# Designs tried in a protein design run: designed miniproteins, single chains, continued (4). Part 70

Each design is a single chain, and the fold is of that chain. pLDDT is the mean over its residues in the fold that is shown.

## One batch from the design tools (miniprotein)

Design m14425
Fold by ESMFold2-Fast:
Structure m14425 (fold): chain A 80 residues (1-80)
Amino acid sequence: SIEEFLDKLYEELRERLRKHAAELGLTPEQVAEIEDMLDRIHKLLKKYAKEKNLTKEQVEEMVEGVYRHLLSVIEALAAA
């Protein structure tokens, strides 16, 4: 299903962001806050993908957008 496809891509995104946050030396508390944001966004995207009957390509674009946004947040936190 599209939900299962999104869940797979989102798990890959979580792993990528978690590794990057660790490499930049984010604190456990900052990592926990990023993980909470990821959980909230995941629920929203899953609901949206189901309700709008999104294609796999559209889901990939949305997940990549989330990756770019949160990567920017992680880098900003590391620079502070």
Scores: mean pLDDT 84

Design m14426
Fold by ESMFold2-Fast:
Structure m14426 (fold): chain A 108 residues (1-108)
Amino acid sequence: SKEEYYEKIKKEIEENLKKHGMTDEQRQLANEALELFKKADEKLDELIQKYGIDSLPEEVRKLYGEALQLLDELIKNPTKENLERLISVYKELLAKIDELMAELEKQQ
C-alpha cells in the first residue's frame, strides 16, 4: 500500500539521519520533503485515475522523475542541500499539478 511505502521511506531516512549524525534542522527538512513527496504522489495518482496518464504534460513527468531521483539521494545521503532541492522541486510539481487540475475541471 502507499501508506506502507511512505512508512518504509520514513524509516530509511531516520536510520540514515542517525548514522550520519544529522542536525534537528536536517530532520525537520527531511520530514517536510517527505510530506511534500506524499502530497505530490497522491495528487498524481488522483490525476491519473480521473483523467488518464496521457493528460500529464511532458514537463510534469520530467519534474516527477527528478523528484524520484532526489528522493533516492535523500534516502542514501540526506544532506541539507539535497533536502532543500527536493522541497523546491516538489513545491514546483505541486503548483503545476494544481494548475493542471484546475484547467481540466473547467472542461465539461
Scores: mean pLDDT 79

Design m14427
Fold by ESMFold2-Fast:
Structure m14427 (fold): chain A 117 residues (1-117)
Amino acid sequence: MTEEQIEKAIKLVKESKSLSEEEKEELIELFKNLDPNTRISEDLLDIYQEILALILNKDFSNLKEKVDEFAKKATKEEFLLFMAQAAVLASELPNLSQEEKDTIITTFYEAYKKYFE
């Protein structure tokens, strides 16, 4: 991810109404410490594309189930990268409400805490 993309992800976290200040500080630190050499493995690309399609189509009813499935298969580094990329996407989509942005980031962060903490 570029420095500009990381700044967009951090801004989305800072503007969240659903994350506590402690959770925001943790997420910001995780995004600042992303391994620049991490890539999503080919075995994860199908579910990765499914999750992106759900976000793009505002279909949040299945988002938690698919993000949980991704978390079970991904490494911690791959999951952190995807969470940051999802935050960037949510920040760049022109028609997302604050509640929809919060749904995206909280869904990823809850899965992170469940599977990697």
Scores: mean pLDDT 89

Design m14428
Fold by ESMFold2-Fast:
Structure m14428 (fold): chain A 112 residues (1-112)
Amino acid sequence: TDEEKVEELQKEVDQLENDLNTAKNNFNNNLKNKNDKNSATNLQNTADQLRQIRSKAYGVLARANDLASESSPEVAKKAREIAQRAGELGKQADDLAKQATDSANQLKKSFA
């Protein structure tokens, strides 16, 4: 049902939020440990994870918008709320991925 589809999209966006929070914590911990040579590799790995989160978030955004266009007004409202949240998560993941990549590159230069 369309209600089941919105529940699945909600679970996906909730999981993406958890994954993004994990990546944020990893980013912050690696910045605190900037004297560790492994921090550059860890920041690059975090950037790669954030790019995957971004791609998944924009996938949820697209699917939620499609559902909103095809469903009842009540389901469409919930789907639009999911789409908005997915878009916000995708932007946050993209912004943080750029920061993680820049930080990794700076650390690589420090240990060159």
Scores: mean pLDDT 87

Design m14429
Fold by ESMFold2-Fast:
Structure m14429 (fold): chain A 85 residues (1-85)
Amino acid sequence: MDLSEEEELKILEEAAKKAKEENPELKEVIDELLEASLLPEPERDERFDALAARAAADPEYREKLEEAVRLIQEHAKKLAEELAA
């Protein structure tokens, strides 16, 4: 099933919300990832490059970023599966 860009965005926003509810300590990192995902090109790529550079310089931030991405992706996958029936 090919989801529309609008449906994918809704899944991303809901997944981010659920990830923040599951792990409130990751709220800031999850919010940064969501904000980056909502930016138009090329600002989106520039923001993700900046997040990656920050993760490379700060191991604690890197661990939080990796966990935030994992949680968002897991919740997004579950939401997409629920919509697929």
Scores: mean pLDDT 78

Design m14430
Fold by ESMFold2-Fast:
Structure m14430 (fold): chain A 72 residues (1-72)
Amino acid sequence: DAELAEAEARLDASAAAVKKTLTEEQQKLLDQAVAHTKELARAYAAGDLETMQEHGKKAQELLEQMLKGYEA
């Protein structure tokens, strides 16, 4: 799906721009969150709601860990 590929490319570009301002630990958390977001999008396209929810929850937890480290 061309739309999904374009969305993933835009996500990668946005993540790369933000990544330059982050610590190595935060970059690792962001990379993991981006990977789970891509799997969420693929599961959504496939109609797999259970897998979509699992990856969405994991992405949220990783982003919360990254932000908590930033505010501390």
Scores: mean pLDDT 78

Design m14431
Fold by ESMFold2-Fast:
Structure m14431 (fold): chain A 69 residues (1-69)
Amino acid sequence: MAAEEAALEAQLKDIAAAEESVGSTDERVRELYERYKAGDLEGAKKVLRELIARGRADAAEERAEVAAA
């Protein structure tokens, strides 16, 4: 539990650093970054979990598309 949350916080820090350096066109990544900067770690973690779930869904869709081809 605590280790899992620590891993999410480390991932948030990495994403925030990347967003600060590069800037993203993804509204959800920007929302995560804004929440992180505001100190809303719980909200930032929620957005991060949604992004991870979306990434998994996209990966599954890509695999299904390749299998269908």
Scores: mean pLDDT 68

Design m14432
Fold by ESMFold2-Fast:
Structure m14432 (fold): chain A 55 residues (1-55)
Amino acid sequence: MEITLEELRRLVEEGKAEDGIYTNKETGEKFYVFKDEDGRIGVMTLGGYELYKKK
């Protein structure tokens, strides 16, 4: 999924972010979004090339 950083921040703040891999459409940077058992939403920068698999 391609998304801007501003859109991702809004989804996180609203608690509407879904677990998955998001791509910054302007930079190509990959983020892994996850929600833990405490309901906290986390975002990790993944560097893109290890998780980017074209199908």
Scores: mean pLDDT 65

Design m14433
Fold by ESMFold2-Fast:
Structure m14433 (fold): chain A 100 residues (1-100)
Amino acid sequence: VPQVTRVYGQVHAMVMQGMSMLPAAAQQQMQSVWVQVDDLVDQWVFSTDPTQRQQLTQQVVGLLQQMVGLFRQHVPSQYQSQVDQMVQGMQDSMTQLQGS
């Protein structure tokens, strides 16, 4: 029933699994972006305004797109098939958030 909480959990799991495939500098960038996502999701949970929730959702989508870019740029070639699956999962999550 809490679709946003489920999507958040799925994205968090994908990011945490993907972190092990990134070089240290990209891991730091990913952690910084994830902290921003976590803050926006926290604001979304406490928001009662549908317009504010829509704005926060759009900001989260932008950060998820940034995370996708980091995985595509920094993951070693041997893991690219796994990256493609993770990118698809993140894109599906972005679609669910935008469609809600």
Scores: mean pLDDT 75

Design m14434
Fold by ESMFold2-Fast:
Structure m14434 (fold): chain A 94 residues (1-94)
Amino acid sequence: SSSQLQQARRLIRRYRRRIRRDPDDAQAWARLASAYIRLGQYQTAIRYAQRAIDIDPDNSMAWGVLGRAYQRLGQDDLSQQYLQKSDDLRRQRS
């Protein structure tokens, strides 16, 4: 929807500014990656999610973004692996 697209654009502007100030903010990279999923830019989302994981391998959101991106690209086995990793990490932090 137009509201979802507007929200994605606002998130991209916000987290790009955050990352310029703090390039080691793994959660900001993960949120930026999630916004690119909403734009249908899956390869860009994968790159930013992998950056988040490079900074913090326990960032559950980044693994979830990888899972969603690979699902959209038709890579169902990779999608399931990454979504499971995301879920496992979320449960460990509960």
Scores: mean pLDDT 88

Design m14435
Fold by ESMFold2-Fast:
Structure m14435 (fold): chain A 95 residues (1-95)
Amino acid sequence: MSLDERLRQVEGRLTSVQLRLWRLRDEATWNGVKFSDEIQKTEGEIVDLLQQAQTAIDRARKTGDPADLEEAERLVQEAEGKLQQFEALVQEEMK
């Protein structure tokens, strides 16, 4: 896969995580879910990972360095994992 193609894919994944986080938060709020310290911490971790991933994507575009792209892909993958954890925590509270 080309560097440009990989950049588009990782940016698309980043956007997908951001949109899903906002949708889950909106849905949870409308269902009266109490945002526990654990839920708030997990959300904060996702936001931090997404910010780091955006910085890595911007760096990869500027440098053309595959290592910067690999770092961006790693950060997005970690954010995707944390988003799954966030979704599970929120779903448990929506009972």
Scores: mean pLDDT 85

Design m14436
Fold by ESMFold2-Fast:
Structure m14436 (fold): chain A 92 residues (1-92)
Amino acid sequence: SKEEELKKKREELKKKAEEEIKEEVERLKPSEEELERLKKQKEYEIKAEDPELSEEEKKKYREEALEERGSADALLRRAVDRTLERRERRRR
């Protein structure tokens, strides 16, 4: 039954990632490029939580997730800047 537990955990992690992405999309209205980077970050986070991977492999995926997370923080700033720019253009 370990395979069933692993499958269930992977499905739960995927659902959690999908909900987080959905919340960010609703809040920030990110571009398709920004959305793809958020998805990539979540994919690495899911891989890092895979119990079938070695600790070295998990560490590597955690590092990749952190790199993508840094990009996501930059995307958040850009999304805010674009929202402010759209507001200014509507005013003019």
Scores: mean pLDDT 67

Design m14437
Fold by ESMFold2-Fast:
Structure m14437 (fold): chain A 63 residues (1-63)
Amino acid sequence: MVEELEKEGKKLVEEAPEEAKEKVERSYRDAVQVARDIKASREAVEQLKEELRKFTEKENEKA
């Protein structure tokens, strides 16, 4: 996702009118940063889900 967004962003910047290039580049860079932050957060959530799954398996053994 991040790599695809970066590739599409670069294409948009190159194809944009000169007047819009700076604005498009800034928006694209901001979007890439947000996507990276979301990806990192999602990975942290998946790690928590895995830990919770292990906990529920242990509790089922104790039930």
Scores: mean pLDDT 71

Design m14438
Fold by ESMFold2-Fast:
Parts: sequence; C-alpha cells; structure tokens
Structure m14438 (fold): chain A 80 residues (1-80)
Amino acid sequence: SEAELRKKLAETFEEVLKALEDAPVDVQREAVNFLNELATKYEEGEISPVEMLKKAAEYFRSLGLDEAAEILEKKAKELE
C-alpha cells in the first residue's frame, strides 16, 4: 500500500540522516539538499521511489558517504 511505502521511506530517511551525522557539515548539506530535490521529484510523480533511492545512493557514494549509500541501495532492492 502507499501508506506502507511512505512508512518504509520515512524509516529509511531516518537511518540515512543518522549515518550522515559524523560527516562534515558541508557534505551533510549537499547530501540532504540532493535527497530533498529527489524527494520533490518523487512527490510530483517525475520519478519512482526506487529511482529516487538509486540516484541518491549514487550521489552519496560520489561524496564518500558509503554507509548512507548502502542503506539507500538496500531499500531500493527491497522495493523492486
């Protein structure tokens, strides 16, 4: 259901934010801003939840945020 999907996405984002808290503040800001841009595209129907999570994970890996990227990748696979 959509409610179950939204709950899983909220829990995933909470885990991602916890994984980011030891990163430098400027890197955290870039990661969160990109995630928010993708979330807006998802809410507007431009991308799927899986596509949002995969794009976020790729960007986070490029920033060296491997733990946060792994959380996003795992959730994307679970939703496929």
Scores: mean pLDDT 86

Design m14439
Fold by ESMFold2-Fast:
Structure m14439 (fold): chain A 60 residues (1-60)
Amino acid sequence: PELSPEQEKIARGAGEIAAALTGADREAALKAAREYVHRSGGDGFAALQGAVAAALAGEA
């Protein structure tokens, strides 16, 4: 998804935290985080939860 600069920062942070928590690939976690930031309108907590869930399901 196309994100604003602020949403990109939120997605990067959420993706890095999700990767650290799950052991998933960092780039895959970031991709999931970007999708959930887009869906939530910039909610970093929703992005983190979504990215973690995707990583655990093997979707990130």
Scores: mean pLDDT 78

Design m14440
Fold by ESMFold2-Fast:
Structure m14440 (fold): chain A 94 residues (1-94)
Amino acid sequence: MKIPPLPEEIRQAILDIIKAAGEYNAEEVKRAADRLVEAVRQSPPEHREAVDIGLALLAIILGIVKSDPNPTPELEAIKEALERAIDEVERILA
């Protein structure tokens, strides 16, 4: 499979989201998610397949966050930030 190179900003934003979500830091998840959306908007369509892999990773993180039986307000904020980022990236890729 040919995977086009991911821009460094997209790669770092995904890693920042993973770390912040693991730390239950809703503000950092939102900031990293906003950075991801902006970086994707600036990327050419040629990077679409690589960005799709990033979306799959975000969907897995969202699934893990949603699986918590006792969600806190911070966890709900993380869900909202991830859902918005996924939706915006999918819209850009459509």
Scores: mean pLDDT 74

Design m14441
Fold by ESMFold2-Fast:
Structure m14441 (fold): chain A 76 residues (1-76)
Amino acid sequence: MPLIPDRLEVEATGPTVEEAKRRGLELAREVARMMGLSEPVVTDERVGPDSAEVVLRAVGPDGRVMEIVVRARRAP
């Protein structure tokens, strides 16, 4: 069994960095819901000219914390 306890990564692309980020955040919320986690909360954000990285935190019923990293890129 791979030991990947508390981290998920989501990749999204769009015609703009803003659109890609929006899509990635929607996917992160859907994944958290499917896993029975709390509503993800943005804890960190780094925005560049052609990419953005957003770190979110969600909590499970046992108080277990899951980190979700959204990597968003502009693609034509």
Scores: mean pLDDT 78

Design m14442
Fold by ESMFold2-Fast:
Structure m14442 (fold): chain A 85 residues (1-85)
Amino acid sequence: ANELKKKSQEKLEEAWDHLAAGDREATLAAIDKAVQYAEELAKLGHYETSAKIYDRAAFIAEMVGNDELAKELREKGKEAARKAE
């Protein structure tokens, strides 16, 4: 669980760096990997951590101009947050 959280944070940091460099493809690839870690965390019952990863990934997706992905990730984050309550 802790290792998945660290890996997701590393991928979100990579996505942010790629976004700053203007590399849309690399940004989306890093987001996809962070989302995979969020899904693994949710399967393990770590819904609060998963929700935070989805929220951050959605923000970066919006900044790179993929509004559809951002909406999808926000919806997944809301579902994870609901399960954490």
Scores: mean pLDDT 85

Design m14443
Fold by ESMFold2-Fast:
Structure m14443 (fold): chain A 93 residues (1-93)
Amino acid sequence: SKELIDAMEEFRRAVDRLAELAPPELRQKIRNAGDFALASIGAGMIDLAEAARRHIVKLGEEAAKQNPERAEDIRRATEEVLRSLDRAIELAK
């Protein structure tokens, strides 16, 4: 559906924002987790999308821990990623 496609694009943009705030070492891992979540949603593999969600939570926590000066911005960006992912997952059910 168009609504699901729009939600997936919003999630992709949120992942990019989080990756930009993250330390370089975590940037690709965050993007890879986002790509895995999108592929899982596109394939209707909700359990895998939820596994990706848990991985993104841990990556966001690690990014905030490694970059204390940006911790609040990273936490806010992580919350936006999770909010947009949750919407895409619900639309894919």
Scores: mean pLDDT 90

Design m14444
Fold by ESMFold2-Fast:
Structure m14444 (fold): chain A 61 residues (1-61)
Amino acid sequence: EVLPLPEKLSEKQLRAIAIAYVEAKKAGDEEAYQHAMDVLKKNADEETIKKLIEEAEKSLK
């Protein structure tokens, strides 16, 4: 009953979205970071999302 996804985000794309999430959160743009989080939730588990966000924060230092 589960069909394969026609489009799957790569690790690079997920990292880019995590960076966008962190930047939006720093800017206080609630709409933007909520949108980025929704995309991450559709493509990864909560644990993976946390790791991606942590890596994005490290990359911005």
Scores: mean pLDDT 75

Design m14445
Fold by ESMFold2-Fast:
Formats: sequence, structure tokens, C-alpha cells
Structure m14445 (fold): chain A 69 residues (1-69)
Amino acid sequence: GSLRRKAQRLDEGAREARRLAREGNDEGALEALEKAGLHFGPHVPGELGAGIGEGLAGILRGVADLEES
């Protein structure tokens, strides 16, 4: 369903954000998360934002799996 697509987009965004944050590009990390539907203030570390995105993607994937069952 639609939740599975949202979970996959958020997972991709969070992975990209994690990579960018590790490269020192916190602005790019937060932009990747915003593109995936997560809004953070400019003072949030990219690594923290990526972690939140990863956790939410996992939850949405679990819910999507239940919908497909």
C-alpha cells in the first residue's frame, strides 16, 4: 500500500542523510530528510535527523507489512 512506498522513500532519504552527515554536509542531510517528509530546524544535527528518519521508516514498514498481510 501507500505506507510501504512512504517507508521506502523515508528509508532512502534517511540513508542519504546519514551519508551526507558523515561527510560533514548537515545542510544536505536535513534537505534529504525534508524531501522525504521530515521537517527539522537548522540547529538539528544531520546525524540525529537521520536516526529519527531511520526509526520512523522502520515503524512505517512494519505497519505496511501488516496492511499487506
Scores: mean pLDDT 81

Design m14446
Fold by ESMFold2-Fast:
Structure m14446 (fold): chain A 74 residues (1-74)
Amino acid sequence: SHLSQLLKKTQKIFDEIYEEAKKEKDPQKKKQLLIFLESTLGILQMLSWVENHQNKEIQELIERIEKKIEEFRK
């Protein structure tokens, strides 16, 4: 489906930004990248509410993103 393709593209972009954040040496720029990653999670959580939590691909992407963000908070 078109939504499935969009979610896969979202995952790819998230992974690219995550790798940039991981390699970023400037603390201020790293903080801005982390804020972007957390904002992406918020948007996906809202989309999950719109879909009444029935879209498995959205739920799987949320879980994956949450784990990656938690790794950065430590």
Scores: mean pLDDT 82

Design m14447
Fold by ESMFold2-Fast:
Structure m14447 (fold): chain A 71 residues (1-71)
Amino acid sequence: SAEELRARVEELRKRAIEIFEQAKQNDDVIKMAQATVLLGALSFVERMIERNLPNAERELALLEKALDELE
């Protein structure tokens, strides 16, 4: 459902923010940039969900994988 997809966006957003804050504390500029890009991508997926566009669930799975690999 759209509600479940929105909940996943919020979960991944929290993870991306945590990664960004940790990278900022460690002066890891590349990791900060990567986390920032993923935060932007999450905002686009949130808009896809709002507009009932196809593939939002698939895009969220790819973003989750990217966040896992960023650790």
Scores: mean pLDDT 86

Design m14448
Fold by ESMFold2-Fast:
Structure m14448 (fold): chain A 87 residues (1-87)
Amino acid sequence: EITSLPKEEIEEGLDAILKSVKNPEARELLERMKEETDTERIKRLHILAAAEHYGAPEEVIEEIRAAPSVEEAQRILDEWVERKRKE
């Protein structure tokens, strides 16, 4: 859904998620990276912010960052969230 929005709306969505992230280090990193505003980077930051919001471990965060595409990053997050829901 967010990935189909215009860049400005993606940035607004990212800002809302950034405000919900409780990890100060992750928030600082996300704010800094948000300044580099190409569309794929913003989409990846959205996924990363969601992972931090759910309390994903550093291993999952690193996998999301290393993913070669936004779709793969989203898949990594979705798989981890589903595993946590089953716990």
Scores: mean pLDDT 68

Design m14449
Fold by ESMFold2-Fast:
Parts: sequence; structure tokens; C-alpha cells
Structure m14449 (fold): chain A 83 residues (1-83)
Amino acid sequence: SAALQELIQKYEQAMEEAGDIVAKLAEQGKEEEGIQEGLEHLAKVLGLPVEKVRELVREADKRGREALARWPDGSLPEEEYTP
């Protein structure tokens, strides 16, 4: 569905923007404030309550960690490597 693909792209863009907010505030020692502001930005873009977005992010993080644990290779190459 085109609508589903647009929703996925919107989510991915919002996640990148939220990550940038967190990174900028973390450099100032305000990591918790950055996380809160990032979640609020994501909630606004998705049209969801912040509480629901927080739960979705927690669930996604848990699933991502479980998926990573299934591949104990640990050798994911960095894009920056010496040729």
C-alpha cells in the first residue's frame, strides 16, 4: 500500500530528526531532556500521545536487542574501515 509506505518514510524521517535532537542536547550534558524532546517530536509527527510513542520505542528497542542477540557475530562492519 502506498499509504503504508508513506507512513514508514514519515516514521524514518521523524526518528532521524529525534536522534539529532537527542545528540545535540547530549553534547550539552542534557541527555534526559534530549530524549524527552525527541519523543515529543516523534509524537507530534506521528499524531500520537507521547506515552504511546514511549511504549512503542521501548517495545521496538527490546525487539531490536533480541534480534541482535540472535546474531552473536558481533562483527557488524563499520562503514569507516581502512581499505
Scores: mean pLDDT 69

Design m14450
Fold by ESMFold2-Fast:
Structure m14450 (fold): chain A 72 residues (1-72)
Amino acid sequence: TDEVQLQMSRLLSQFFEYVEKAREAVAAGDLESAKEYAEKALETGEQLNSLLREAGLPEIEFELPEEVAKAL
């Protein structure tokens, strides 16, 4: 239980790190890196939702920032 909660916390942190990197890449005009980071963010969010389902907890709606989604 504690290990699952720690893993969820790590995945949530990782999701936001990838989102921020995607935003930075968009701001720099690097759409290739922005797409890679956006894909990694959504993959990380999917992993977190998988753990949430296994724990019987509600899923989180993971959305990319509008500036990232609009640029891709």
Scores: mean pLDDT 83

Design m14451
Fold by ESMFold2-Fast:
Structure m14451 (fold): chain A 72 residues (1-72)
Amino acid sequence: EAEATALVEQRAAELAKAHGKTVSGISIVARGRPLTPAQAEAIAQALADYAAESGDDVTNLKLVVDTRAEAP
């Protein structure tokens, strides 16, 4: 969903900025169910961590998330 993608991009950009890096042009494709807020937050954190660890800006990245049935 476009809203989930926008939230991930905004959150990741905010977190990455703390490390002097930028995140933009993020596209999220969920296979199955729409992304949950918890999944969106985890993805945003992972992108920010990646930017901090790599020392590079993250731009024009497409992510595919498997959100099918998760049996506990």
Scores: mean pLDDT 74

Design m14452
Fold by ESMFold2-Fast:
Structure m14452 (fold): chain A 69 residues (1-69)
Amino acid sequence: GAMVSAAGAAAGVRALGGLGLLSPEAAEKTAQAVLDLGDGEITADQAAAAVGRVAGERKGRAFRQFLEA
């Protein structure tokens, strides 16, 4: 699948928090879960799965679409 930076994916999660789609606490916990996958490149599927696991499957799917945009 497509590769993304863990830091970039975590920044995307925090941006979702800024848009009100996640509480600030949920955004930080979810961003940390993404960063815990690795310090470099991860797959977009791994990033979306981490978001889904922490914040719920709907938000994981929305984040997957965000990464593909």
Scores: mean pLDDT 76

Design m14453
Fold by ESMFold2-Fast:
Structure m14453 (fold): chain A 62 residues (1-62)
Amino acid sequence: SLLARYERQRRAEELLLEDPSLSARELAERAGISRATASRLKAFFEKVGKEQFQMLLEAQPP
């Protein structure tokens, strides 16, 4: 379902905030998302930085 996919992506985002050193592979395995999605999330995180990434996550409606 769309909710399950959203929950997995949310988990990946939270994992990156907790440990930015996680590899795309480890992030994908822990969050249950594809490695391509994990790689893109990690690249976005590295581009915008932790503070901006956290603000964007907090601004997402539940």
Scores: mean pLDDT 77

Design m14454
Fold by ESMFold2-Fast:
Structure m14454 (fold): chain A 83 residues (1-83)
Amino acid sequence: SERQLYAQAMRQSAEILEKAGELKAAKIFRDLADRLEQGLLTPDQVAELLRQGYSEITNQDTLDQVHEILEQMYAQVQELRAR
């Protein structure tokens, strides 16, 4: 499902952020993944938490890696919608 793709991308992002020492951002992305999987968030809440998570990333290379993960996830979502 789309929700599982979003949750997986957020978990992958959290792992990369933890390895990079971006602990505040990692916590936000991990919490976001858990809540998405449980269906506890509205689309507006997801957008707000993503904005907060991005704002806590201090390293540009790490930000770019997270962006790549999310772009890959969006491509998978588009493929699901095309089928």
Scores: mean pLDDT 83

Design m14455
Fold by ESMFold2-Fast:
Structure m14455 (fold): chain A 81 residues (1-81)
Amino acid sequence: MEKQKKAADILRKYAEEAEKLGLEGTANFLRMLADAVERGEITVEEAAEQLRKLAEFYKSNGDEKAAEILTRAAEELEKIS
């Protein structure tokens, strides 16, 4: 439970950063993921994996800012996994 709450807080922190940069889609995804982790619908490890996959997708499409935020979020989740 504590680990799930910490992960949700991390995801919401990066959602705020994404929103500040005008990356609404990325911010909405991070908030959705935070809610799912907090509800126990997915594990912290699964959330980190989804973030890494999405980061690679955005990087491949030239969206470097979104990819960077998602990668940093995944790295922080992996440290608490």
Scores: mean pLDDT 85

Design m14456
Fold by ESMFold2-Fast:
Structure m14456 (fold): chain A 70 residues (1-70)
Amino acid sequence: MKTMSDVKGISAEIGGEIFKILEELGPKASAREIAEELRKRGIDVSPRQVAAAIKVHNERLEAGGAKGYE
């Protein structure tokens, strides 16, 4: 199973919070703004980690994703 493309240092909990803030601020929100908002909520993440999570999400959208039927 290939997990090398997973965002290192971003757990499911942190990923969920990043995308909640993206929904609130919109898709043009910067990684810095998202990281700052997360830190206000007590989640210590760097803008680089946030940018990596967004990049992985965008790459999945661009690749069309794989349909996991089974």
Scores: mean pLDDT 64

Design m14457
Fold by ESMFold2-Fast:
Structure m14457 (fold): chain A 78 residues (1-78)
Amino acid sequence: EPSEIVKEVKELLKKLGLEHLVPDGATRIPVEAQRALNRIAEALGKPELRLPVDGSADEETLEKVKALYEALTEGWKP
C-alpha cells in the first residue's frame, strides 16, 4: 500500500490532472514527479517549494506540495 504522504500527494496531483506522475501503489514519489513539481514551483516564482529529487516522501514534501497546489488552484488570497 502507498504511504499516507504518497497517497495525499497523488490526490493533490489528481486535482491538477497530473495523477499519472504517481502510479497506483507507489511507496515513493517518483523522481520524475518531483522534477515536474519543481518545474511548476519555478514557473510560479516559488523556489522555496521545490522538492529534493531523491524519491523521498516525508511531511516536508507534503507541506510543499500542498502549498504548491494552493498557489495553482486558489491563487493568492491574503
Scores: mean pLDDT 75

Design m14458
Fold by ESMFold2-Fast:
Structure m14458 (fold): chain A 68 residues (1-68)
Amino acid sequence: SNFEKLVEFLKSHGVPEELARRYAERFLERYPNAKFDEKKFEEDVAKAMAAGLDEPIAAQLAVENVSA
């Protein structure tokens, strides 16, 4: 499911499991028809980390910034 893919993605970037689940729930509540696009999220994480953000924070922002 998209929820499980989002949780796994966030955990792979160092987000604690409880927070990863909360972020995934809130994302899908706000965007119930959103598909998990792994490549786009990976690109957003890489850009945020290149800008100096910690990996877990970069992953959280990638999930929050659905439109970028």
Scores: mean pLDDT 78

Design m14459
Fold by ESMFold2-Fast:
Structure m14459 (fold): chain A 108 residues (1-108)
Amino acid sequence: MEELKELVRAVLSDDPAAQVEALRKIYELVKKDPEKVIEAFKELLQSDDRELQLGVLTVLAGLREIDPELAKKILDAVRDALYETIQKMDPEELQAAVERGRALAAAA
């Protein structure tokens, strides 16, 4: 899922249009094949790459605003990996990632 890693990075870019486009494309991938996206998100959360972990959190927060039912399915599936990642994060970084996701969902 190399394309999904690039989209997750794009969600953290300094270009608001690229951020919104990346979230939209991830949402389309989740609708097409939720199981593959779940596997990729678990891998990214477990990767020790803090930027990719923050990107996944941003995407999950955005998906929750766009499609709560689908987001719940993804969140439930990645729960253990997400919980371990969140415990190691700075609370300010976590809050910023969640707020970014919500803002991007409002623009999408």
Scores: mean pLDDT 83

